Designed miniproteins, single chains, continued (3). Designs and how they scored, part 27

Each design is a single chain, and the fold is of that chain. pLDDT is the mean over its residues in the fold that is shown.

## One batch from the design tools (miniprotein)

Design m8899
Fold by ESMFold2-Fast:
Structure m8899 (fold): chain A 78 residues (1-78)
Amino acid sequence: GDPLELHEVRLQLERVEESEDGKRVFVYARATPGPRPPDSEVERKLLELRQQGFVPEEDPVWTKTPEGWLIRMVFRRS
């Protein structure tokens, strides 16, 4: 499977962008209808992604929108 499969933590992937040097990946995902996923679930998924070569560079940023919670994550490829 794609290492960016976020559905395991109830997130729907909306957009993935790479930096011009290809070394950073910006991931935008939306929480499914309902409550925001617990930070512990997100941290567990981030640990799994780290083992697949996606190292978090920044803490995830949550934004509440009328359509639900949006998360922005930044990874470095190792």
Scores: mean pLDDT 72

Design m8900
Fold by ESMFold2-Fast:
Structure m8900 (fold): chain A 57 residues (1-57)
Amino acid sequence: SELERLTLALIREGLEHAKMPEMRETAEGLMRRALELGRKSPRVLPLAEEARRRIEE
């Protein structure tokens, strides 16, 4: 679905930005948006939650 593709794209972007210390705030914002969208799709929500845990560690 389009929602799933968008959520996965936000997860991918957030994880890439999280690799750079200067982009951490951007990564957290992208991951927050992915979680908000993911709550509407049970298939991608666990992936967004796992990615958020990795960034917040």
Scores: mean pLDDT 78

Design m8901
Fold by ESMFold2-Fast:
Structure m8901 (fold): chain A 61 residues (1-61)
Amino acid sequence: SEEDFEKSLEATRKALLAMGIPEEVADKVVEKIRELMKKRNRFPSAYELNRIVEEVLKEAE
């Protein structure tokens, strides 16, 4: 369900914060994951997630 999807995104956000990712970056990553889910109809792979985090961090420069 959409609620289960949002719970997964919130869990991902909390995991990113626990890894030391800044809150603003974590929020941006979650936004990009939400967009990717709409396009791919699946949760990102570990590789895709890592790439999204890297891109957001570079954009925050």
Scores: mean pLDDT 77

Design m8902
Fold by ESMFold2-Fast:
Structure m8902 (fold): chain A 95 residues (1-95)
Amino acid sequence: KPAPPPRLVYSDEELYKQAKVFLRALERLRERGLLSEEAIEYAKKAREYLKKYEEGDKSKARLAAEYAGRALELAMRDGVDPDVIGEALEEAARE
């Protein structure tokens, strides 16, 4: 494969904002019945880490973003249409 991807140097606040967008998109997918139980569990863990970040543990922002991202990957693996996921993300980003 080509060279490894460049190192991501996102701030904790940027990761927190990304996790919020991902979790809003995941909530929309959950409301439509499109998420597997596994994806829902990853989203729950992301919400727990997001809450810890808000309570002062700034190191948890990365974990919140990572778990929310994994929940979206699981939705794609479970057969959710990528266009549907993209629409949910676009709608979440407007909030």
Scores: mean pLDDT 79

Design m8903
Fold by ESMFold2-Fast:
Structure m8903 (fold): chain A 63 residues (1-63)
Amino acid sequence: SEKLKEILREIFEEKISTLEGVAKLVGEKEMEEALELAETQSTEEVINQLSKEIKERVLKKLK
């Protein structure tokens, strides 16, 4: 969904801004994969595939 994609982008961009080098590249790849899932799968299915940290932040913003 559009709202889920915006939330995911915001959360990942915040996290990626604190990372450097290889960790930043890994974070950028995780963001791309999550956004791709959000285009093809339901909100619940996407959330269930996220890391625990990102999942918690997404759920907090969806409340």
Scores: mean pLDDT 79

Design m8904
Fold by ESMFold2-Fast:
Structure m8904 (fold): chain A 67 residues (1-67)
Amino acid sequence: SLGAKLVADTTVLGLFNLALAKQDQESLKEVRELREEIEKLLLEGKYTSDKALEISKRMQEIHDRIT
């Protein structure tokens, strides 16, 4: 849905900016890969609640590592 895409895009952008501010190149790479995975899943209609939860957990792990 459009709402799911907007939430995912906003969260990924926030993590990217945080990783960039911390100069964490490993986290920048992971955030970029997550964005590509989200875009692929949305394009293919495979962005399910289970996949959204998995991605949310990975985003939280990246956030916790940076902060």
Scores: mean pLDDT 75

Design m8905
Fold by ESMFold2-Fast:
Structure m8905 (fold): chain A 77 residues (1-77)
Amino acid sequence: MSAEAEGRIQSLLTSLRADKPTLASLPVSTVEKVAQLVLDSVRALAGQISDKERADELVQQMTALTQEIIEEAKKRE
């Protein structure tokens, strides 16, 4: 349960980091909607992780990455 949820979050982090330039090229409204869906999914998965510190770390990493992508998208006119 815990390890499976952690692995799923790590896979999402890796995929988003790889696709960051493509995601940042999308309209800000689209990026914000995608970020919200991803964050909601990650928070649900993090709730299944027994190591609370690890769960909080993964949520923080995803929150930072999605915020970085949103800010990059906002800089593009």
Scores: mean pLDDT 82

Design m8906
Fold by ESMFold2-Fast:
Structure m8906 (fold): chain A 91 residues (1-91)
Amino acid sequence: MRSLTLSQAALNRALRLAADALADLDVSALSPEELEAIFRAIAARMKAEDPEFAALSDEDQLAAVRQAAGITIMAQLEDERLRAQGIDIDP
């Protein structure tokens, strides 16, 4: 598999931007077009602020953003699904 060659700072920035963009969204209610627009917005922000990220190919840039956002989305979707099912994993 191809690995991304981002610095820790660039990865942390991407994760933070993805988390912020998704913080108040119901990701299960978003269309594929809306999700793609969010990914593109994060990638554009990263390109403007991080020259190391901007040096990546467009495909690698989107892959990095989708990876960061995907982690956030999967965590949020799983938590929301459990909540919707009435499952409480509270300690």
Scores: mean pLDDT 69

Design m8907
Fold by ESMFold2-Fast:
Structure m8907 (fold): chain A 66 residues (1-66)
Amino acid sequence: ELEEALRVIEATDPALAERIRAGDPAATLELHERLRALEAQPPTPERARLIEAYRLASRALDDALA
């Protein structure tokens, strides 16, 4: 689940994906900001796929930090 989402993110931002795998709390905040930016833009199939990946990663990190 998380790893699959991270592979999608890694295709566009490998540094962010690596920081997320390392459990960096700052990466979680950056992930949320990027998700908000993506959601503010007009929907496309590709953007919807990215939004889904960011949501999965964000939720998995929130669960791990809880």
Scores: mean pLDDT 75

Design m8908
Fold by ESMFold2-Fast:
Structure m8908 (fold): chain A 58 residues (1-58)
Amino acid sequence: DAEEARERARELGLAAPRSAGGAIALSGAHDGDVHLKRGDEEGALRSAEAGIAAAERA
């Protein structure tokens, strides 16, 4: 779900915050948190999953 994806993106970003993939993962987690606070679960999930995918490809 969106919360789980956001936490996964944050974990990946914190593990490699100075890499391009890690920076994108942190951005995805942050954007996901903003979307969740606004009640946009689809936007939150999309942002978090994009961050995870970028980190895992890097």
Scores: mean pLDDT 73

Design m8909
Fold by ESMFold2-Fast:
Structure m8909 (fold): chain A 81 residues (1-81)
Amino acid sequence: MKEEEEKAKRDKEIYDLVMNYIQKKHELVELRKKAEEYRKKAEELSGGTPEQQAQRDEFLKKAEEYEKKIKEIEDWLNSFK
């Protein structure tokens, strides 16, 4: 009886870990799309006005923030080999 309860608890922990892994993989796909979208928006901005330059810099900064989050998730996923 005790061994069955311990096994069920361990199986739940493994299940929760697998579900978190799947969720992180899905999140990674969405973050990659957002990073690419912000990079594209920055590239599509043409012009030499301070406002356009500031907006381009803002989009590049957002893309870099998403890329950092991607790296953190990839590093976490890689920890499972």
Scores: mean pLDDT 79

Design m8910
Fold by ESMFold2-Fast:
Structure m8910 (fold): chain A 60 residues (1-60)
Amino acid sequence: SDRDRSQDMRDAVVRWASTHLSPDQVEKFTRELEQALEQGLSFDEFSRLMEELMSQLNAE
């Protein structure tokens, strides 16, 4: 299902965040992803959100 795909993507990105962000930032990032999943976003919408968030965090 789209939710299962979104959760798999979330898990991968949370693993990345755990190595690159502070614990506080990881908590905030995880909450934003949880909110998106709870809102019932489509996989395409969730994927777009993930790409945007990762792009912002990788920008320096």
Scores: mean pLDDT 73

Design m8911
Fold by ESMFold2-Fast:
Structure m8911 (fold): chain A 99 residues (1-99)
Amino acid sequence: SARERLIEKLRRIAEESRRLAEESKNPKAREEFLRAAEYAEEAVRAIEQGDDERAIEYAGLAGYYAARGLVLLGQADESVIEQARRRAEAETRAALEAA
């Protein structure tokens, strides 16, 4: 289902963010990726509890912090930070509405 695919996607984001934090030599980027992983895990918890609004908010924050980490590593432009948050919120909303 769309809901199951969303949960798997968020779990993958959490795992990837934790790996990026572990591999990062930049302490600030590490902190941003750890925040991204925490929010992705909180988004999964919110979905499992039926709290769609909180799930959308936390998924957005996961995207936001992941993008900030990539910017600090020189792998993304600052303009993608806002886009990453909005995209994560929109994708999460669409998946929850489809479920």
Scores: mean pLDDT 89

Design m8912
Fold by ESMFold2-Fast:
Structure m8912 (fold): chain A 103 residues (1-103)
Amino acid sequence: MAEEHLELAREYLEQGRFEEAREHLIRALEEALRAGPEALAETLRRVAELLRWEAERHAADPLRAAQYAAAADTFEQLARLLEEGRISAEEAAEVARAMVAGL
């Protein structure tokens, strides 16, 4: 289920439909959280990949590209901290959802 939400989020981002993309990213994170820390870490890394792709797509707007790249770096850091047991799955999901809402 999280995979389907990630695929839909990517398509909505490509279309410039940011509200729908955010809803699907949040749903992917919620489903991954329910599946456990390993699934959440994987989903965080996939969100980072989508955000890096958005940074590349917006390369002509350096400030917007930098914002997407910074968000991607943060999602990768959250995945790493979760994998290392330095934060809880609930903490990682809360921070990730807040960041998605701010995109």
Scores: mean pLDDT 85

Design m8913
Fold by ESMFold2-Fast:
Structure m8913 (fold): chain A 94 residues (1-94)
Amino acid sequence: GKVEEALELIEKATTDEELLEGIELVKEGIEEDPSQAELALEALELALEKATTEEVLRAVKEAALTLMKNTEDKKIILEAIGLTLRAIGLLLDM
């Protein structure tokens, strides 16, 4: 599905454009299939690790917020909150 494609794209990404494409696919994929929430979280954590620009950090934050809205799994929601806060912290350091 889209989340599996997103994770593969993010894993192979060497440019911000590829990271942004992968992050958008995570967002679309979780809206279409909320059961992929755990894989979406993994993809966004990897995207955050690779993020070096404000644009990518903002995209990770937006996708994490979308993940939180599309899952009822409290553990995933808490980890997505943590991811959002990490992205905000990095944005404040820019």
Scores: mean pLDDT 87

Design m8914
Fold by ESMFold2-Fast:
Structure m8914 (fold): chain A 68 residues (1-68)
Amino acid sequence: SAEGYYLALEISILEGDEESALRLLDKFLAAGGDINRPGAGGKTLLELAEEKGLERLVERLRAAGAQP
């Protein structure tokens, strides 16, 4: 499910696992997930990726339509 991919994606970002986060992002979007959905604590995937310095993920999120 999109929600299951979202939770795994959020955890991967928080752990700094950019490779897993990139794979999970593709699965999340394919499942119809909202890239701009706020997560726990009200932060988006883009905001979390920026805070963690995951530059490749930030670029991928922006290319896919993510907004701060």
Scores: mean pLDDT 84

Design m8915
Fold by ESMFold2-Fast:
Structure m8915 (fold): chain A 60 residues (1-60)
Amino acid sequence: MSLKEARDEIARLLAQAIADGVLSTGEALRIGKKAMDLLEAGKPEEALRYVRDEIERRRA
């Protein structure tokens, strides 16, 4: 997975989670910030997994 692909998918997932009422804008900003740190560390798979796990935890 490329860094660009992971970044684009993370942005899409966070926007959808806000639209669905799963995340507030503030929660999405905090999650996105952590995901960006992981992308900058060269860990696109970990960044994407982190975002998915955070969203799924809040759906439960």
Scores: mean pLDDT 85

Design m8916
Fold by ESMFold2-Fast:
Structure m8916 (fold): chain A 75 residues (1-75)
Amino acid sequence: SLKEELLKKLASKDPSVIPEILETLAKNPELIPEILPLLKELVDEHPEEFLPIVESFLNSKDPVIKELAKILVNR
């Protein structure tokens, strides 16, 4: 399932998977309530690794990705 794939990506703690997670959430907004809090926790716990890549999405052309990025950078 998409949810299981996203959970595996989050468990990797690899910043390179962030673009795919954000794109998947934008296409499948029903997953946002469950996945977004876990992604937020990961970014908050490892800001040096994750904030730079998340901040790159603040100027995304996709308004959903842009809003997700705003939520993730706010402390």
Scores: mean pLDDT 85

Design m8917
Fold by ESMFold2-Fast:
Structure m8917 (fold): chain A 88 residues (1-88)
Amino acid sequence: KELEEVTKKALGALMGVANIPENEKSLEEAKKYLKKAGELDPKFKELMEKGIEEGVIELGKAVAELAKALDKKLGELAEGALEKIEEE
């Protein structure tokens, strides 16, 4: 339940990055919620930490993997946001 809400917030922040490239506030929010997701479920901790430490593409991949694990619709939205980021 809490992991799902945190994942939705991470996805919302990632969509912010996708719509406004180099949006530092949305990027930091996405990192914050990914870190929280890894704290809530240890099986995602390594994936979330890698997404935070590497680039925005790896951040998007981490959000997409987390979203797909929890909900099909959230996963589809996350993949759409990642595709927009990769087009930059």
Scores: mean pLDDT 75

Design m8918
Fold by ESMFold2-Fast:
Structure m8918 (fold): chain A 90 residues (1-90)
Amino acid sequence: SKEEILAEIRSLYPKLSEYGQKLADEVLEAVENRDSSLGGELPLAKAIGEDNPEGYYLYAAFEVATSENPTKEDLENYEKSKKLLEELLK
């Protein structure tokens, strides 16, 4: 659920880089304000993908949290990005 994703982002926040924390702040604000528009950094993070695990996760989490019916691709990207981020934070 949206609430579970927000809680997950908040739990991961202190382990993120300054870059990751800034993106997390944008995601949390956008989701909480029910705004579907993204700041400039999140679309770039999506374009970089797996080479940017923090950005990839935060973008994928944003897509799932703001969609009433996430696509199969959105859910697969979310799960994949989460695994990559968990590996980075070990």
Scores: mean pLDDT 76

Design m8919
Fold by ESMFold2-Fast:
Structure m8919 (fold): chain A 80 residues (1-80)
Amino acid sequence: SVVEKLRELAERILEELKKLGLSQEVIDSVREALEELIELAEKDPELAAEKARLFADIFEENGLEKVAELFREMAELIEK
């Protein structure tokens, strides 16, 4: 399902952030944001895709290109 693929992308995002040595508190906050985004994708996919792109832009601006790429993949999947 699309939700299962979104959860796989979310776990990949969290793995990339863990590799960067971010604190558990930050990882948990991002996990919560990703869960909210996945729930939003079922209710309002257009808004969810826009939010995923906003997250991609934020992570790209902070030099986290791989994380930004995964959020862009998430937005593309939501729009399908």
Scores: mean pLDDT 86

Design m8920
Fold by ESMFold2-Fast:
Structure m8920 (fold): chain A 77 residues (1-77)
Amino acid sequence: AAEEALRRARDRVLETVERYLKEHPEQFDGWLEAVDPETGARVRALLVNGELIVIDTSEDPEAAARAYRALKERVAA
């Protein structure tokens, strides 16, 4: 129940962000995908003005966090 509520809230946030980016395309850098090398868990992220907005579909938040940190390290100057 709680996990389903969080997933629906995340999906609604994603739709709101995608709508905002369509209205402000100048702020959209692109979609990125990261994979946790230890578990193979996949994480999707939006790059907006140099900021990463993580949107993961995995049920393993630890693996998602590792994938995000690896992606953030690659994007950092």
Scores: mean pLDDT 61

Design m8921
Fold by ESMFold2-Fast:
Structure m8921 (fold): chain A 90 residues (1-90)
Amino acid sequence: MVDREKLRELWQKAEEAFKAGNYEEFAKTVAEMLYLLKDEPSFLLDAKSIINFFKQLGMGKVVDLLLKYIEERFGKEHPDLVKELKEAAK
């Protein structure tokens, strides 16, 4: 089940990292949040939305870091999901 309190804590951590320009920590934290949300019906749409948001902002480095940490977290259990998200990043 989704731990909403842990998600809130991770969201705050991600926001702080982004404000500090620490995109590595931001991407790691977002990948952990997505892993907690992986069984939610909106998961794939939400993950694609985040990737597309940073693509539209021209933040290709953030997109690359998100895909890297998503692959590290999901790649063993959900390789097809990682491929789907990489396709969304094109």
Scores: mean pLDDT 79

Design m8922
Fold by ESMFold2-Fast:
Structure m8922 (fold): chain A 87 residues (1-87)
Amino acid sequence: SPPSLQQLIGLLRVMRHELERMRGASAEEVLAALEGFAATLRSYGQDALADRVEALIARLRAGESVEAVIDAALTLLDEEIARLRAA
């Protein structure tokens, strides 16, 4: 079954908290976390959001800075949380 609105918001908040704690982490650690997030989102039927996370994984693999990718991921999660709360 698809997640409830509140369950999805809670999941995105956990992901956001984990990413904030990863400031200063290695690219390998951030890559693994983002891959886990994309897989979790797909398991919940959130394919469009998982695709957006995979675009951030591609940026990290292309050699973009860890800090820039974390900032982009936090912005993505904040915008999605705000969108879901307005629904």
Scores: mean pLDDT 87

Design m8923
Fold by ESMFold2-Fast:
Structure m8923 (fold): chain A 60 residues (1-60)
Amino acid sequence: SDEEDLAAARRALEAAENATTSATAASAKGQSDYIIATSKNPEAIEAARRAREAAEKKLA
């Protein structure tokens, strides 16, 4: 679970950094928001926060 959360957060960060459309960026943000809300893993939450920030920059 903790390792799966961290892997999901890393995928969300990669998706956010590689996002070239608003739809892809919004998807990455949604994934990161879910991890922040549900995870108990501090590393996963930190990675997800970085993913959210990257996605928000793409959406601005």
Scores: mean pLDDT 83

Design m8924
Fold by ESMFold2-Fast:
Structure m8924 (fold): chain A 93 residues (1-93)
Amino acid sequence: SVEESARLIRELLETSDEEERERLARKMLELGVEEEVVEELLRLAREALRLGADAEAEERLLRLAAHRAGIPLEEIRAMSVEEIKEKLAELEK
């Protein structure tokens, strides 16, 4: 049904778990959603997660840099990953 498909799409986009994402994709196929459409939705969900995962990884690096440097996280967020690495290297000297 359209309502069930919409719910699964929402859950697919909201989940950060790859195993749960694959499970939701399988349920969509069982409901008769075309395989090509499911594959496109998976790509979109993974792209959104990849951007979020990159942001989380960068945020973790920023937190470490902020902790060691005593600089506010907001200020460090404006720095590139390379600049943060250089800042950490300075603190280790």
Scores: mean pLDDT 61

Design m8925
Fold by ESMFold2-Fast:
Structure m8925 (fold): chain A 89 residues (1-89)
Amino acid sequence: MVEEFRDYLNGLAQAVLNAVKEGNYEPARIFIKDMEEFAKSIEDPELSERLRREVEEFKEAVEKGDYEKAKKSLERIVELMTEAVAKEL
């Protein structure tokens, strides 16, 4: 179950990154809003704060057109979300 969730998130992240690479930033904006809402639902305050910081870094990278920084932030977001879900299972 946790591995299937990680695969789902990696697929979603790749779709967002592919859209950014094509100059389409709308999926990234939707993803940012979804991640900000998800961070608010995390009961672990340290994990919530870490996710919020990575979402802010991703948002800044997308606004600056920094694909490499956006990719690295998104990879960290996937790991933090996977950890949050694993703790609730």
Scores: mean pLDDT 79

Design m8926
Fold by ESMFold2-Fast:
Structure m8926 (fold): chain A 62 residues (1-62)
Amino acid sequence: MKKIPREELVDFTLELTRGILIAEGYDPEIVDEAVEEVRKVAGSLTPQEVRDRIVKLVEEKA
């Protein structure tokens, strides 16, 4: 089994976090805006930091 590169884990985390927040009832427009903001800086973040940043931005804008 090959290890998953960090970049692929970050992309997966962006997609997963977006899906979870939309399923929890957050506005998809707000979630998509937060995901795009975090995507711009995701290359310097861990998967956990990516998730936490998206959640924080969505909660601040909702």
Scores: mean pLDDT 77

Design m8927
Fold by ESMFold2-Fast:
Formats: sequence, structure tokens, C-alpha cells
Structure m8927 (fold): chain A 71 residues (1-71)
Amino acid sequence: SQEELLAEALALVDEMKRLEREGVRAVLDGDWATAERIRARIAEIEKRLAEIKAQLSPEQQQVVDDHLAST
């Protein structure tokens, strides 16, 4: 359902934000292996998020975009 897709998209946004914070820490620590793994996972999330957004209504797409912009 679109409700399930929206829930998945919001969960993926939360995971991506967590990974971005972890990625910054990995770079600061010189842990390039962890930084590379995180970058690969973010790319997977971005691909899945784009696939979900294409199936959402414009109103639901705005909810996802607002969540992406939130701190």
C-alpha cells in the first residue's frame, strides 16, 4: 500500500541520517573502510528511496522531503 511505502521511505530517511553522522565520524577517525561501507549503504538507500518516491502521491513525496530537511 502507499501507506506502507511512505513508512518505508521515512524509515530509510532516518537510517540515511544516522549513517551520514556515522560516516563523518569514520572520516574524522581515518576509518576509510567504514566510510566506504557507509557510502555504499547510503547509495542503496538513495536508489530505494527514489523507487518509492516515484510511487507516492505529490503530498506523500512532500512528507518525505520535509523529513529529509528536518534535523
Scores: mean pLDDT 88

Design m8928
Fold by ESMFold2-Fast:
Parts: C-alpha cells; structure tokens; sequence
Structure m8928 (fold): chain A 66 residues (1-66)
C-alpha cells in the first residue's frame, strides 16, 4: 500500500464531511491522492477513512516508503 504525507504550507480547510482544518505545518497521512484539473487535491485520510479535497497550491505531497 502506498501512503502519502500531506503537509499544509499555510492554514487550509479541506472540504469533507466533516471538513478537515489544517494549520500551517500540520500533516495528514493519506492514500489515493488525485490532483484535479481545477487545482484541488482529493485524498483519503488513513486516520479517519474519509475523503477530502484541499487547494493543491496550499499543500505539499510526499510519497512515504513503507
């Protein structure tokens, strides 16, 4: 399973149910990241199992070796 570390570069609220608020420097471990043509990054949080969408310009995505 490929996991990804998503780091907030600034305060960002990811759309979801409920929404996920990340402060600058906070990290989320995610799977199945999808960059959309509208500039949004969709991802599934490993901790919650929920799907979120955040502004891709406000986050950094790094693949984690497991």
Amino acid sequence: MTLYEITALEDVTAAGSPPLTLKKGEKVIAENPVFREDGMLEFTSVETGRRYAADASKVEVKEIEV
Scores: mean pLDDT 82

Design m8929
Fold by ESMFold2-Fast:
Structure m8929 (fold): chain A 90 residues (1-90)
Amino acid sequence: ELEKILKKAEEIVKKSEEIAKRVLDVAKQISDDLAKKLAKQIAEMKKRMRELLERAKSGSDAEEALKEIEFILAGLLLQLKKLEEKLKEL
């Protein structure tokens, strides 16, 4: 059980880092100011994911930590979609 949760959490964290990089790349094409603001938000998000992954490894609240990590990824994917739409309008 725990091993499967940790494997899934690590996979989602890796996906989130890739999506975050794409978010910053798209933001830079729109404006430097937007890219700087998003870079700060992404840094905080990565810190939160690291904390959640450590909590999951401790065996307590592992499923809850995984759900929060999934929620963070969903937010990143939505942000990327919004930025890509905005870039297309430029």
Scores: mean pLDDT 83

Design m8930
Fold by ESMFold2-Fast:
Structure m8930 (fold): chain A 87 residues (1-87)
Amino acid sequence: MSLEEQIKEILAEIEEELERENPDVERILALSKELAKLVKELYPEKEKEIDEMIERMEEAHRAGKTATALHLVLELMALARELLKKS
């Protein structure tokens, strides 16, 4: 499976989990870290931006700010989708 296909698969898994009535936040965060890793492999020039997003996401989660952490997940997903469309 290509990196692009793997990114699309992880994006679909996160979207499916977010659409559940009771989303598994731990699963969403774990999938978001895997998404970040794959996006950095395909777009190394975005490494700093992606690392900053993941750091903010982890900080929000540690602080119990679940809504903020999930908002950062949505921003990461939007960045990944934008990068794939420009390829």
Scores: mean pLDDT 85

Design m8931
Fold by ESMFold2-Fast:
Structure m8931 (fold): chain A 90 residues (1-90)
Amino acid sequence: ATQTSTATASRQAKKGETVTGTARLVSNKPATVTITILVNGKEVASKTETVEGGESVTLTSPALTEDGTVTVVATATAEGATPNVAVTLS
């Protein structure tokens, strides 16, 4: 059966800034990791990669068109065992 885990991080940002989200697969097995960056709840960037355990997926946003709350959502999906994903936002 397919198992999924999700992690989120958020911060305030200003118009014209770029933000970088990093999703790290803490689990020892490969998983498909999707990282998405939202500004005030609206998606501005997304990336999906299949990575090995312990590896990271990094995504940098375009320059923000408005001030507001930036949220990074990382979702890891794997077959058989629940993956574990951690996310950071800079």
Scores: mean pLDDT 85

Design m8932
Fold by ESMFold2-Fast:
Structure m8932 (fold): chain A 71 residues (1-71)
Amino acid sequence: SKKIEEIKNALLNLPKNTGSEEIVKLLKEFAEKYGEDAVIEAVLEVLEERRKLTEKERKAAKERLKELIKE
């Protein structure tokens, strides 16, 4: 999806030392434009490209992202 690729590219282009609050702000902006499902999928794809997630980590990431986006 073009939406997912746009979100992924934005995340991958963030400075390596970008704080969690700055990342959350970006994710909220994308959720407003494209919906939370697109944001969750994009973040999971970025994480899976850089590092394999365990089952526990994947579930935790999904729940955390839902909480962060809704604020």
Scores: mean pLDDT 79

Design m8933
Fold by ESMFold2-Fast:
Structure m8933 (fold): chain A 103 residues (1-103)
Amino acid sequence: SREELLEEAKAALEDGKRTLKYAEEVLKKAKELKAPEDTIKLAQKAIELAKEGIRLAEKARELIEKGLPVPEEEIRRLILEAGVLAGVAAIAAGVANLVLKKM
């Protein structure tokens, strides 16, 4: 249902925002520690992926809230893609953070 999709979109948006905050904290620490360029780039990529996930989740939420005649399956794909992007971003940020712990 559209109500269930709205709650899923809100959850995906919250997950994306948490992942973005984590990735930004990892990037800040990488710069402070003068980490290798590849580690800094990995943290930057995590931020970009998290932002894209947030954008897709916000789009899904907007489509539902405006009551636009978009198929529920299309909205669900946006939510799933947002979740995948947040997950990949979290892994990338986590890998960067592991490198920083070894420094």
Scores: mean pLDDT 90

Design m8934
Fold by ESMFold2-Fast:
Structure m8934 (fold): chain A 102 residues (1-102)
Amino acid sequence: SEVKEKIINIVKALGDYAIRLAEKAGAPQEVIDRIRSLEKKAIEDIKKAKTPEELYNVIDRLEQELREIASKLPKDYRDELLAAVDTARNIIRKLIEEEKKK
């Protein structure tokens, strides 16, 4: 699916950005490893998703987990990560809605 490929690319970009912010914030290796695990699992779950609802559930779970990670970062890095999560979520939701109209 072209839409799944686009969503996967956004998830990869979000994960890489989250890792860079966590590294700059001096986060423990466990936090960085957690972000990598969340990215990998989200990509796997996107590939397995059969319905728009399943795609929404994957994205909602990833958002929740990244917001929890952001809460542990210093304010400036937290705010940047939260903004990136919001941007990625909004783009992905639009892609899912466009797929539903086809």
Scores: mean pLDDT 88

